Designed miniproteins, single chains, continued (3). Designs and how they scored, part 1

All scores and structures are predictions.

Each design is a single chain, and the fold is of that chain. pLDDT is the mean over its residues in the fold that is shown.

## One batch from the design tools (miniprotein)

Design m8001
Fold by ESMFold2-Fast:
Structure m8001 (fold): chain A 92 residues (1-92)
Amino acid sequence: AEAAKKRLEELIKKAQKIISELIKNIREGKISKEEAKKKVEEAKKILEEIKKLFEEMKKQGLLSPEEEREYEGAIKSLEQLIKGLEKKIEEL
């Protein structure tokens, strides 16, 4: 359904915004290790919500094969960014 796709896209944008702001704050020295860990955990929780919603939408046949590939690619990109941030935060 359109509403489910919109929610998925909103969650993806929210995760991307948190990640982008966290990267900027780490680069500019404007965030503590403790706050950075809290932000990456927040992004991880949103990613889990994205994965659950995506799986549900696939199960219900709400996505075309093209849309499935696009969202799966976006999810994989978010996972890689989060893993990279977790490693960088441990070095702070």
Scores: mean pLDDT 87

Design m8002
Fold by ESMFold2-Fast:
Structure m8002 (fold): chain A 60 residues (1-60)
Amino acid sequence: GADLEDLASATLEDILSSSSNITGLEIALSDVKDALKTSSDPLEKQLAEIVSEQLESVLS
């Protein structure tokens, strides 16, 4: 689909595929949190929030 959950899942999968270790995932989480802080787009913020929560869950 093209909803935010599908986009978040695709984004998370891309991050996991691109990052082969914990350090890479921590960098990705930092980048996502920065996007959430700096973006003024509500959809981008919502997507970043979902992805950051999922990444924090993986790292916990």
Scores: mean pLDDT 76

Design m8003
Fold by ESMFold2-Fast:
Structure m8003 (fold): chain A 57 residues (1-57)
Amino acid sequence: GPETERELANVRAGLAVAEETGSRAIAGAALKDARSLLPHAPEEAQELVARAEALLA
């Protein structure tokens, strides 16, 4: 729904900032938010979880 789409967009924006800046704090916040979206958008959320985990490796 529109709320899930907005939340996915917010996670993507946060990950873009984390990727540009190297911020582990922003990557960690994005990981937590992406995990919360797994029941609502499993395919998209799983991709975002993987991106966040790669930044935290």
Scores: mean pLDDT 86

Design m8004
Fold by ESMFold2-Fast:
Structure m8004 (fold): chain A 78 residues (1-78)
Amino acid sequence: NLERVRQLLAELEQLLAQLEQETDVDRVNQLVAQMDALLRQIGALMAQLSPAQQAEVMAQLNPLVQKIGEVVAAKLKE
């Protein structure tokens, strides 16, 4: 269901915004775990989408995943 994937993408964007503002390491780890769970759900749903729908989702998901990785690395670097 493409609409469900769009809802999960919006939830990821909300969690990313929270992550960018978070300074507590324990809370950062909790947000990362929540984002990982959402990414797994998106991946499972993408397997059920047409190639055109997968391309639409990937165009939004790829830059978002890259941004999440950059923010996480910045928050958790030693």
Scores: mean pLDDT 82

Design m8005
Fold by ESMFold2-Fast:
Structure m8005 (fold): chain A 90 residues (1-90)
Amino acid sequence: MKLSPAEAAAHLSAAGVHAAGVEVNKMLAEKSSLEQAEKYYEDAKGDLEAARENAALARQDPEFAALADRVLERAERAYEETKKVVEEKK
């Protein structure tokens, strides 16, 4: 079903919140022990999956597509950086 502009905007906002969640989990992983950093990496995975789902829905509105792509790029980058933080602690 085609999303309304308000529904697409709500999904964009949700994607942004989850992208910030990945970034926060990265910062916490950097400051933590290996065991705790691995838990933050798993939490970041959940936020990344939610950001991907919401960004995909937001992209259905052409006016939000570029913003959705930038939000997803932020989430993907932070997740990759969180993985490197965990690997460097081993």
Scores: mean pLDDT 88

Design m8006
Fold by ESMFold2-Fast:
Structure m8006 (fold): chain A 76 residues (1-76)
Amino acid sequence: VEEKVKEVMKKIEEHIEKLEREGKLTESLKKELEKNKKDIEERIKKRLEEGVDPEELTELLIKAIDHGATGELEEE
């Protein structure tokens, strides 16, 4: 479980770095993600313990992040 949590977190962090390079990651969104990192990690662990696939969970979390970033771009 711990190893799978690490894998999911790594992919999320890679996606966040990609958004930052593309100029889609605001400082506010970055701070919010860093502040909630422990909660996200705990949620990931619980979902994995329930038998959710790590790749499916990663995709769901990436979609949530993209949805936030997209909403902010639309407001601009």
Scores: mean pLDDT 70

Design m8007
Fold by ESMFold2-Fast:
Structure m8007 (fold): chain A 55 residues (1-55)
Amino acid sequence: SKELEEAKEVFKYSAIEALEAGASVEAIKEGIENSASDELKKLALEALEEALKEV
């Protein structure tokens, strides 16, 4: 849906900022596992993979 695509984009840019600030991929994944529903976890992990291609 459009809402999920927007959420993914927002998470992608947040992940880019975290990675540029020195956060590890493992730390970001741990945050996702602790704070999101299963659907949002999958979306956030996909957004993280896209963020890694940008940094």
Scores: mean pLDDT 78

Design m8008
Fold by ESMFold2-Fast:
Structure m8008 (fold): chain A 63 residues (1-63)
Amino acid sequence: TKYKITNVGDHPIFSLDGKTLKKGDEIITDEKPVVHSDGTVTFRANGSLYIAAAEDVEIEEVK
């Protein structure tokens, strides 16, 4: 199973290593994103760990 993550917010989402997911950009990962109790979402894609607000991302399971 793969996951498509779209930045639906108004600002870029940054990874811990400085990669950028721009507004409207999509990224595919084979790891399930983690939704945290504080309203943040973390996801790993292409070797980078991203942290975003849950409201700023759309997550779709793709096959």
Scores: mean pLDDT 83

Design m8009
Fold by ESMFold2-Fast:
Structure m8009 (fold): chain A 84 residues (1-84)
Amino acid sequence: SKKLIEEVKKGGERNLKLGKQLEELGNKKESQLVYSYSGMSYTYRSLMEKNSGTDQGKKYGDLGLKYSKDGEDLAKKAIDEVKK
């Protein structure tokens, strides 16, 4: 759905911002991983649009949201470890 596509897009934007924050903190490894999750958002959004109205499109949406969350969780953990 259009709403799910927008949620995946916003997840990618959050991961891009978190990746930049990690890079500024000198954590290049975790920054690169979080940037990869941001890139996945672009890929899954494109796949959802191409498969709109299908079960496959819904599965891509579910995966896009999962990877968005995985990236955000990774980034938050890495940021918290620096701010001890």
Scores: mean pLDDT 82

Design m8010
Fold by ESMFold2-Fast:
Structure m8010 (fold): chain A 68 residues (1-68)
Amino acid sequence: AAAAVETVRRNRDLAIESAKKRMEEETQKLIDEGNLEEAEKVKEHYQKTIDLIKAEGDRLEAAARAAA
């Protein structure tokens, strides 16, 4: 049903926004502390996390569409 697809999309988008916000906050703190190498590692970690959230969201959306 359309409602299930919308729920999957909303949950994915909220998870991505949350991950981006945490990345920005943690990265900025490390930059303020002068730890640029750790800031880059944090960015890479969160980018991988966002990619996984997108992949899982796409899978769940496809399943919701198939179930309808």
Scores: mean pLDDT 82

Design m8011
Fold by ESMFold2-Fast:
Structure m8011 (fold): chain A 64 residues (1-64)
Amino acid sequence: GASAAELAAKYAGYTLRAIGGVTDLMLAGVLPPGTTAEEAAKVDPSLIPDLKEAEEYKALLDKL
């Protein structure tokens, strides 16, 4: 099993990747500033795996 520190690192990593993807889309002019990651995922489905992993690791942390 994963330690709490490993789960926290995974959650942070996937959250940061999702934020990076949203920021890249805003800088490219695809999305307006202030778009949420969930709204961005509707435009670019490639963001869904990172958002899903972040939520799954957060749920595992909440069970510890």
Scores: mean pLDDT 76

Design m8012
Fold by ESMFold2-Fast:
Structure m8012 (fold): chain A 85 residues (1-85)
Amino acid sequence: MEKLKKGEEAFKKGDYEEARKLYEEAIKEAEKRGDPSDYDLLERAYEELGRLYRELGDEEKAREYFEKAIEISVKKLEEAVEKVL
């Protein structure tokens, strides 16, 4: 997914504002699709936003995004368990 990759590149360069915008756009597009195949992308984007806000010193925002990433991880595990049972 192009926006997630560009966001990650911006984050590595220290361009946190550009990275934030790209991650938010990636999340918005994936949520609009509502496709479980995007769960890996959503989890990664939320994790990257959590790391980004932690680098900015915004511990509250970092916590919120890490919690969202965990919610997606739980959904992925629930779907995987249903498939192997």
Scores: mean pLDDT 80

Design m8013
Fold by ESMFold2-Fast:
Order: sequence, then structure tokens, then C-alpha cells
Structure m8013 (fold): chain A 85 residues (1-85)
Amino acid sequence: ELSGQEILDMMEQLKGLLEDLEASEEILKLMDEGIERVKEAVEKGDNEKAHEIAVETLEELLKLAKEKKDEESAEVLEKALKYLK
């Protein structure tokens, strides 16, 4: 089981990968919003909520990437989601 800080660090690394893949501004904005929500949960010591928010955010991002036919972003998001579950 990942700590809230490990989840936050992973999401920040994933954002960097999405930027390198030139993911849409909509995808990057949703990731930033998710990271901020996870950060708030981590600061409150709520690791369970941090995990729930991260899973929700990655599932929404994966759906959006698939809708945009961004196969490269979808692949990295699926791998990240697998590590959270």
C-alpha cells in the first residue's frame, strides 16, 4: 500500500510524463486539479482519501485521453492506475 506522499510523488512524475507526451491542456489541467486535491488530503494526514482522489483522478484522465485518441497518455495513465489498485 502506497503512502499519501508516495501517491503525490507518483502523480507529479506522471504529470511530467504527460507534459513530455504533449498531452492536451485539458488533460494537464485535470491532473493539476487532482494533484492539488491529493496534496490537501496528504497535508491533513488522510492517506485513504489521498488514494481515493488519485484513483478517481486517473480514471477521469484515462477516459479523457481515450476520448481524445491520445494513446500514449492513455498507456501511461493505465500503468499508473494499475500501481494504485
Scores: mean pLDDT 85

Design m8014
Fold by ESMFold2-Fast:
Structure m8014 (fold): chain A 81 residues (1-81)
Amino acid sequence: SYEQRADQIIERARQIVDRGGTVSDSVRQTMQQLLQRIQRLRRQMRSSTDPQRRQQLLEQMQGLVDIGQSMVDQRIQDQQS
């Protein structure tokens, strides 16, 4: 369950990196750094045996991917306006 949700977040983050690349190389690199942060949180989640800590880390990963999507969507809108 946690692993499946974490996999979905990572996959979404990879899609955000790709979409950011359609705006500019700079945006792609920023989103790549965000993906790296999410991957570090996933490693911490896998090494934790505490269910509350795992849930907290998963929520942090979800927050980061939501921020990344919002940032890329905003930059795409700015480019089209």
Scores: mean pLDDT 85

Design m8015
Fold by ESMFold2-Fast:
Structure m8015 (fold): chain A 86 residues (1-86)
Amino acid sequence: MLEELRREGRELVREIEEALKAFKEGKISLEELLKRLAEAEKRFRELAERALSLGTPEAERLVEELTAEVAKVLLPYKEYLQKALE
């Protein structure tokens, strides 16, 4: 289960990166990007709840690592997203 959650988390981070890249390259609209990011946030919350329900330090570390990786991927786009929502 933990390894499956780790795989799902890595795939989720990759999907976020691909969506941001597609937006930067003009392949998807801002509306489509925001929709994909909202869906990814929901999936991440569900994954984090499943991981934390295991009650292990390894699962807690996985959630912390994934949270940091998602934040790192989104940080360069935060200003663009804020301007685009104006």
Scores: mean pLDDT 79

Design m8016
Fold by ESMFold2-Fast:
Structure m8016 (fold): chain A 62 residues (1-62)
Amino acid sequence: SSTIEKIEQQIALDEAQIALLREAVADPSLTPLQKALYQLMLGATEYVRERLQERLAELKAK
C-alpha cells in the first residue's frame, strides 16, 4: 500500500539522519553540552525510527 511505501521511505530517511548524528557525536571538538544535545537528537530519531518499524510490522502482518 502507499502507507507501507511511505513508512519504508521515512525509515530510510531516519536511518540516514541517524548515521549523520552518529558522525556528529563522534566529533572530538564538541563541547560537553553540544555532545549532549546531539546525543539527545540521536536518541529521539532512533525512537521515531523504532516506532515506524513497529507500525510497518503491524501493517505487513495484516
Scores: mean pLDDT 87

Design m8017
Fold by ESMFold2-Fast:
Structure m8017 (fold): chain A 66 residues (1-66)
Amino acid sequence: SAMDEERSRFFAALTELAREAAARGLSPAQIAAIARHALDLFFDRGASVEEAIAAARARMEALLAA
């Protein structure tokens, strides 16, 4: 279904973002916080894959700038 395809795309994109965050030096706790933010937006707030991943990436960039 379209919903299953969107869910699959979300988890693939989140997995790639988590790998990038780890490669860029974020801790497991920071990566978990970024993932939780993406999950909340996608599943609880009804955000698109693109919107949820963009917001999670913004949080990753903010943590790297701190």
Scores: mean pLDDT 90

Design m8018
Fold by ESMFold2-Fast:
Structure m8018 (fold): chain A 116 residues (1-116)
Amino acid sequence: ALELLREAKRLYDRAQDLIAEATAAGAVSDEVGALLLMGLSVGKLALDRAEEAIKKGDYKKAAEILRSEIELTRNMKETLLKEADVSNPAVQETLRVLERAIELLREALKIVEEKI
């Protein structure tokens, strides 16, 4: 589970770079870009808290954090699909990166829930 969370955090770092690039290119508005970047920053902190919960054996807390983060990341994907220029390569790559992060977080959640 820890390795999956660390991979998801690396994907969040990649998504932040891509969103900043897409915003600079005008493919995402400054307002939407700022909201998505803040969401990813808060998400990385949530994943750090999930990692701490796992290390302490608090699998219920870890599962709660992961369920919340999966939902927030899906909402970020939906926002990008509605508000961004989806023909832009950085936007397309961001969508792929966020989908992969959701997949990893769902895998981590399954492992964590089996330990409850």
Scores: mean pLDDT 89

Design m8019
Fold by ESMFold2-Fast:
Structure m8019 (fold): chain A 110 residues (1-110)
Amino acid sequence: AATAARLAEIQRRIERGELKEPVVILDVTPSPHPLSEEDIKALNELKEFARKAARELAERTGRPAVVYVSTGASKEDIENAKKSLERAYEEALRDGALGVGATGDPRVAA
């Protein structure tokens, strides 16, 4: 709910020309257990890919892009989110879209 409202506000600011920088929103479902080093590494790789996707979309459209990713905290969920983001990013580049969303777990919707 909060993330969806924030995404909508950011998109409105981009449409009004108030936001000039690409934006990345990463929403991670809280883990009941401490994150492993592998989980942290996968999460950091996902963050870097999302930043790259936002930048490349902005470069191709000439406008700030919004990348939203929702994922669980496990390495498997994060890897699934990355694959979903890669697919959504390729589709967005083809279509000239200003935003892309991806999820590694349908249960962790924004």
Scores: mean pLDDT 70

Design m8020
Fold by ESMFold2-Fast:
Structure m8020 (fold): chain A 80 residues (1-80)
Amino acid sequence: SLDERVARYKRTLDQMEKIFENIKPFLSEDEAKKLAELIERGRNLLRQAEKSSGDEQVALLGEFLEVSNEISKEILKAFR
């Protein structure tokens, strides 16, 4: 179900935020700001998705996947 997908994406974002907090001391101020902004955008999208249904919920979850991909890219850059 879409509600189960929202719950799974919330768990994924929680793990990404935990990784961010663990690597934060090794990031520049600019890198930390970018990751914090992306995480906040992801949280806002999931909060909106929880209040939505049907096509609107699907669209919001699609936007979340785009943000999630950007978070992953920024985290991977921190290890290079």
Scores: mean pLDDT 88

Design m8021
Fold by ESMFold2-Fast:
Structure m8021 (fold): chain A 94 residues (1-94)
Amino acid sequence: MVPTIRSLEELRALMAEMNLRVVIAISISPDEKLKEELEKTWFEQNQRVLDAYREARESGWSPDAMARLQEVAQAAWEEINKMILKAEDEYKKA
């Protein structure tokens, strides 16, 4: 289900959507530990995406660097989405 990142505009849109979903998940979660884990995980994953983006830019947008950027962004999506779904499930039970 992770969107294929074919352009920098798609990457920016994906990152913006994830930022909004993380903010909502933090706001609705009744679990303080999960809130802290969401904030920490999103900070770490966002930094990984930014690092891969810088490497891609410095490479002159080489296909290999763009492929790595896509892989890093997909991994970030999967990790954070798992935590968002947990927060949503806990909210529904509260």
Scores: mean pLDDT 78

Design m8022
Fold by ESMFold2-Fast:
Structure m8022 (fold): chain A 140 residues (1-140)
Amino acid sequence: SSLRDRTISVFNKAIDVFEKVYKATGDPWIKEMVDLMKKVLKQMKESSDEEFIKLAMVAIAVLFVAFKYAIKLLKEKGLTDLVKEVEAVSKELGTILLAIRLIMSEEERKKFDAAMLAAYDGFNEGLSVEEVYERVLEVW
């Protein structure tokens, strides 16, 4: 399976698990994350290889922040089985990130690290999912 196919597969799993989180919690930030991931996944399927890497890395940066948010929300609600499902998908995404980082240039790795910081800072400032995604796109 190509890195593209593996990344698309993990993104589909992320959409599925966040849909479950939304159904269980009704949290509007989780709904925004589902809507964003569906949009990005469509763009990734239609993208060139070069565009794919940018889209994947930007989305991965936002997803790691979203996983932390979802895990905290679920723990506060006592939804421990769903925490395990989110953690499993987060771990799979971490494996994809490691694979992508091995083929990245030093400059691309610096851009990704900046994108992660932008996502984290935007989340801590209370920005919407769309605003966080736009901020991360500006850094890449």
Scores: mean pLDDT 87

Design m8023
Fold by ESMFold2-Fast:
Structure m8023 (fold): chain A 64 residues (1-64)
Amino acid sequence: EVARKLGEEGSGPKAAEGAYRGAQVGRDTGNPALAGSIGARMGLEANGVDYGEKAGRGAAQDAA
């Protein structure tokens, strides 16, 4: 939490907003897995702290 607050200002509320929007998508589509995926991606995009890590992580997770 402390590292997150120091790493990127506004990351906290933006991450929460991403999670909230993801949850709404889940309720609309009835797919919580899709909601979680969208929320997580929005959180990473809003954070912007480790853009390179985000890209690498996505590729690794997709390959697995």
Scores: mean pLDDT 52

Design m8024
Fold by ESMFold2-Fast:
Structure m8024 (fold): chain A 80 residues (1-80)
Amino acid sequence: MEELVKELEEELQRIKDGLYEANTPIEKAREILQTFADGWVQTVAAERKLSPEEVAELRKRAQELVEKIMKEYEERKKKA
């Protein structure tokens, strides 16, 4: 679980940096990051045959990461 969460965080941070460089609006950045996180969880759950409980935990952790990264993105955009 922790390794999967770390992998997702690294991918979301990479995407965030690219979105910032492209001057992506906050609303669009949230849409892109959320869509990626949702798709990533779905793919990993299917490929690794995660239990419903593991999928629920991974989705919760993924949502927390999206909110954390969006907060960082919004703060950085406000300073620019």
Scores: mean pLDDT 82

Design m8025
Fold by ESMFold2-Fast:
Structure m8025 (fold): chain A 98 residues (1-98)
Amino acid sequence: SVFDELLELGKELQKLSPDVSDLETQKKAIELFEKIIEVAEKAPVVSEEEIEELKELLEKMKKAVEEKDVEKFQETLKKLLGLLEEIVKKIVEALKKE
């Protein structure tokens, strides 16, 4: 189930602080989001526009790591988490409506 896969990835994501400042944890967050986006692409209720926005935010996070911009990384991570919460809510609502 796409929802079950997202729940497992979400548990790993919950272990990450939004105040992530160390390079190794930032790289781990990027890897987790890459996997989350792959799973979200399989969900019929998730739009192409939402997937593109997730991919754009992921690229901004990667650039922030390259530029060593901790504040930009943290801000982008917060936006990405917010968008994922909205996507998960849509998946849950779709499952309730059968």
Scores: mean pLDDT 77

Design m8026
Fold by ESMFold2-Fast:
Structure m8026 (fold): chain A 83 residues (1-83)
Amino acid sequence: SPVDKLFDELKEYISEIVDEELAKKLTEKLDSVKNASLEEQIKTIKEIGKEVVEELTKKGDYLKATAAGIFFTGLIIELELLS
């Protein structure tokens, strides 16, 4: 499904931009809501986006943090609109 493809692409993206330990934690969160309601999926993606931005900001990776923030915000808006 389009949602399955999105979740696989999100896991790949997360794994590229944060360290292995955080990537594992966040991808496990995504897997936990794979079969949940769209509302629960959106809520979890919001939490993941926040953790990604916070970690990159903490490490001083401001350009990556900004790019991740824009990406997750845009994705959340699209998911809410595509219902």
Scores: mean pLDDT 85

Design m8027
Fold by ESMFold2-Fast:
Structure m8027 (fold): chain A 89 residues (1-89)
Amino acid sequence: HMEEIDKELVGVLVADPSKLDVEELIEQTVRIAKELAKYHEGLRLVLSPQAKDIDKEKLREAVEKAAGIPVEVVDGPGTRSAIVLVEPL
């Protein structure tokens, strides 16, 4: 059994970053975080460079309040699969 092949990375995918709805992105991130909060004691949100217009504190507070566990927000190098990656702390 190899844990490395079963990473619990879940992200919000946005097809067109130029049309990013910040409120919708926060809502999608909250939904993902609530599911992961059932299995984890803390979460980290990794923002792609395409999410530069997002208020990190607003995102953190919304997700932390909804998930009920500590949440950190950090800048990531970017990914082709997600604008925001949700990972356990």
Scores: mean pLDDT 68

Design m8028
Fold by ESMFold2-Fast:
Structure m8028 (fold): chain A 86 residues (1-86)
Amino acid sequence: MSEAERLLEKLLRRAEELLREALERPISLADVRRFAAEVDALVELGQPALDAGASTPLGQRLRELVERIRRILEETLRVLEERERE
C-alpha cells in the first residue's frame, strides 16, 4: 500500500513477461542485450523498494524472477556469441 508496492508489482509483471518472451521466442544477440538492460533498469529502479521490503513475499518473488531471467539471458548470450563467432 505504497508507491513502492505498486512499483514491485509492476516490476514483477514486466519480469514475468520478459521471462515468457525469452522462453517462447528465439532471442537474437540484440534482444538479449535489450532484455538485460531492461532487467538491470528494473532492478535499479526497484532497489530501494526491494531493500525496504526484503522480507516481503513480493520482494522475494521479484528477486527469484530476476535471477531466473538473468540465468536464461546468460545461457542464451553464450550460445548466441558462439553462433555469431561462426
Scores: mean pLDDT 72

Design m8029
Fold by ESMFold2-Fast:
Structure m8029 (fold): chain A 85 residues (1-85)
Amino acid sequence: SQEQLEIQIEILRRLLALVERAIAEGRAVTEQELLDVIEAVYKEHNYELSEEERELERRLARTMASEPLEALRAYLQERLEALES
């Protein structure tokens, strides 16, 4: 749906901004920081995540936190460009 697309684009934009800031600061991002961004976007859109959806988002955040920051930035940029085209 349009709403789900808008939520996904906003999540990617905020995750990309977080990752770019972490690179500039020479620090890592944590699973919790990534998850907090994802949950904040859903909350702002009044979207209630099911328990299963929360588990999926937590697993996604964990996977992203395990990646080198430059690789994560490239991935997020590619995903955002694909959704905005």
Scores: mean pLDDT 87

Design m8030
Fold by ESMFold2-Fast:
Structure m8030 (fold): chain A 91 residues (1-91)
Amino acid sequence: MSDEELVREAERLLREVVEAMRTADPSKLSSEELSKMIAAALHLMVAIESLRRGDHEEAAASLEAAGRLMEELGYHDLAARARALAEAARE
């Protein structure tokens, strides 16, 4: 996968995470769940900027951190996609 393709896929993943957050009812989220959602989005933003700089190792680490947080929140498909992008960034 090219760096441009990795950035586009990471941006797509971030948009889907933001959409999941938008459709969630914040009044029903614990402070821990809300913090994890915000942290996952921030890690994806860091990953996108790292990819734009050509920093594939930092991008992979940030994508894995986002994936772990999404897994803990029950967003298993989004977590799997983040981990796949982390693997692709290391290749």
Scores: mean pLDDT 83

Design m8031
Fold by ESMFold2-Fast:
Structure m8031 (fold): chain A 83 residues (1-83)
Amino acid sequence: MEAVDDETRKRIEERAEELGQRLKELAYKMVKDGKSIEEIVEEGRRLIDEEAAKLNPVEAGLFRSLGYEKLAEVKKEIEEILK
């Protein structure tokens, strides 16, 4: 019952954390290459949607929500660096 739902949620949260690290690494590389914040956000959204497409609709919804939150955190970090 709860254990199955909790395990599914934890699995998606772990995938979102992994994606968050990949988004941060990608963003830093793109900043070094002179890309804009808008270009970084667009590429990050593309990666989130591509990974979500590999999941069922329920899991994809949760993953996109968490992924976009991680992308917002990365965007904020990059904005602080570019001050």
Scores: mean pLDDT 79

Design m8032
Fold by ESMFold2-Fast:
Structure m8032 (fold): chain A 84 residues (1-84)
Amino acid sequence: SLADTYARLEALLREMQLLVQDAVENKSSEEEAERILREVDRIVGEMKALIDQYVNDPELRAQLIEGLDQMRRRFREILAEVLA
């Protein structure tokens, strides 16, 4: 259902936020930060698949996808600071 989809999207967003926060706070190694980047990419891909499946409005879908891409870029920038 749409409600179940939103609950999954919220859970995935929270998972992503916790991964990035943990990397920053614990000063993760380069190897661990690269692993976290791969997990962020996986989560974003999963969120995009859910949006594509359940969001029928093409304009809203495009806006949500752009928002995810912007958030992904921001998280990659934060993680790149840990990798340096």
Scores: mean pLDDT 76

Design m8033
Fold by ESMFold2-Fast:
Structure m8033 (fold): chain A 66 residues (1-66)
Amino acid sequence: MKEEILNEAKEYARKKVDEMDLPEEQKQKIYETALKAIETLLDAGHDLELIKRAIDVIVNKAKLEA
């Protein structure tokens, strides 16, 4: 179900971003980037596992840029 995948992906992204030792404003920007990726991949018909991998890439890139 598309809504179920969206909710689980959002929760995964929130957990990953919350684990970062960054100011709340910066965390919110990273989360917004992850949300855009989630929506794009979900609309393209990709599964939860691929979406989770994309979230991991976004979070890891943000850690290197912080």
Scores: mean pLDDT 81

Design m8034
Fold by ESMFold2-Fast:
Structure m8034 (fold): chain A 55 residues (1-55)
Amino acid sequence: MMEEVDEALYTMAYSIAKRSLDQGRLSVDDLEEMAKKSKSPIVREALLAVVEEAK
């Protein structure tokens, strides 16, 4: 289950990751690697969502 705080964290992480990708600071591959290394389900899901949107 995802609480309101968790949803806010997801949205924030997603926004930051997407902005980094848009600026060319990070690649899709970099984000995918970071998601796989992350043990936080919220952060991992946010990073993977940015990767999926970039396809």
Scores: mean pLDDT 77

Design m8035
Fold by ESMFold2-Fast:
Structure m8035 (fold): chain A 60 residues (1-60)
Amino acid sequence: TPEEQALIQRAVELMRRALEQGRMDLFKRVSDTLDDYVNGKLTLEQTKKRLEEIERELEK
């Protein structure tokens, strides 16, 4: 869906930013969040919230 595509694009951008900053911990958190979403452990809305938390951590 368009919403899932937007979520994936946001996750990819966060992973790129984490790698640029040497934040392997945050890269792993994005990866784990996507894995949980794909495996049905997180809803779309819960996944969005997790990515927002990671994004805020990257901006510190």
Scores: mean pLDDT 83

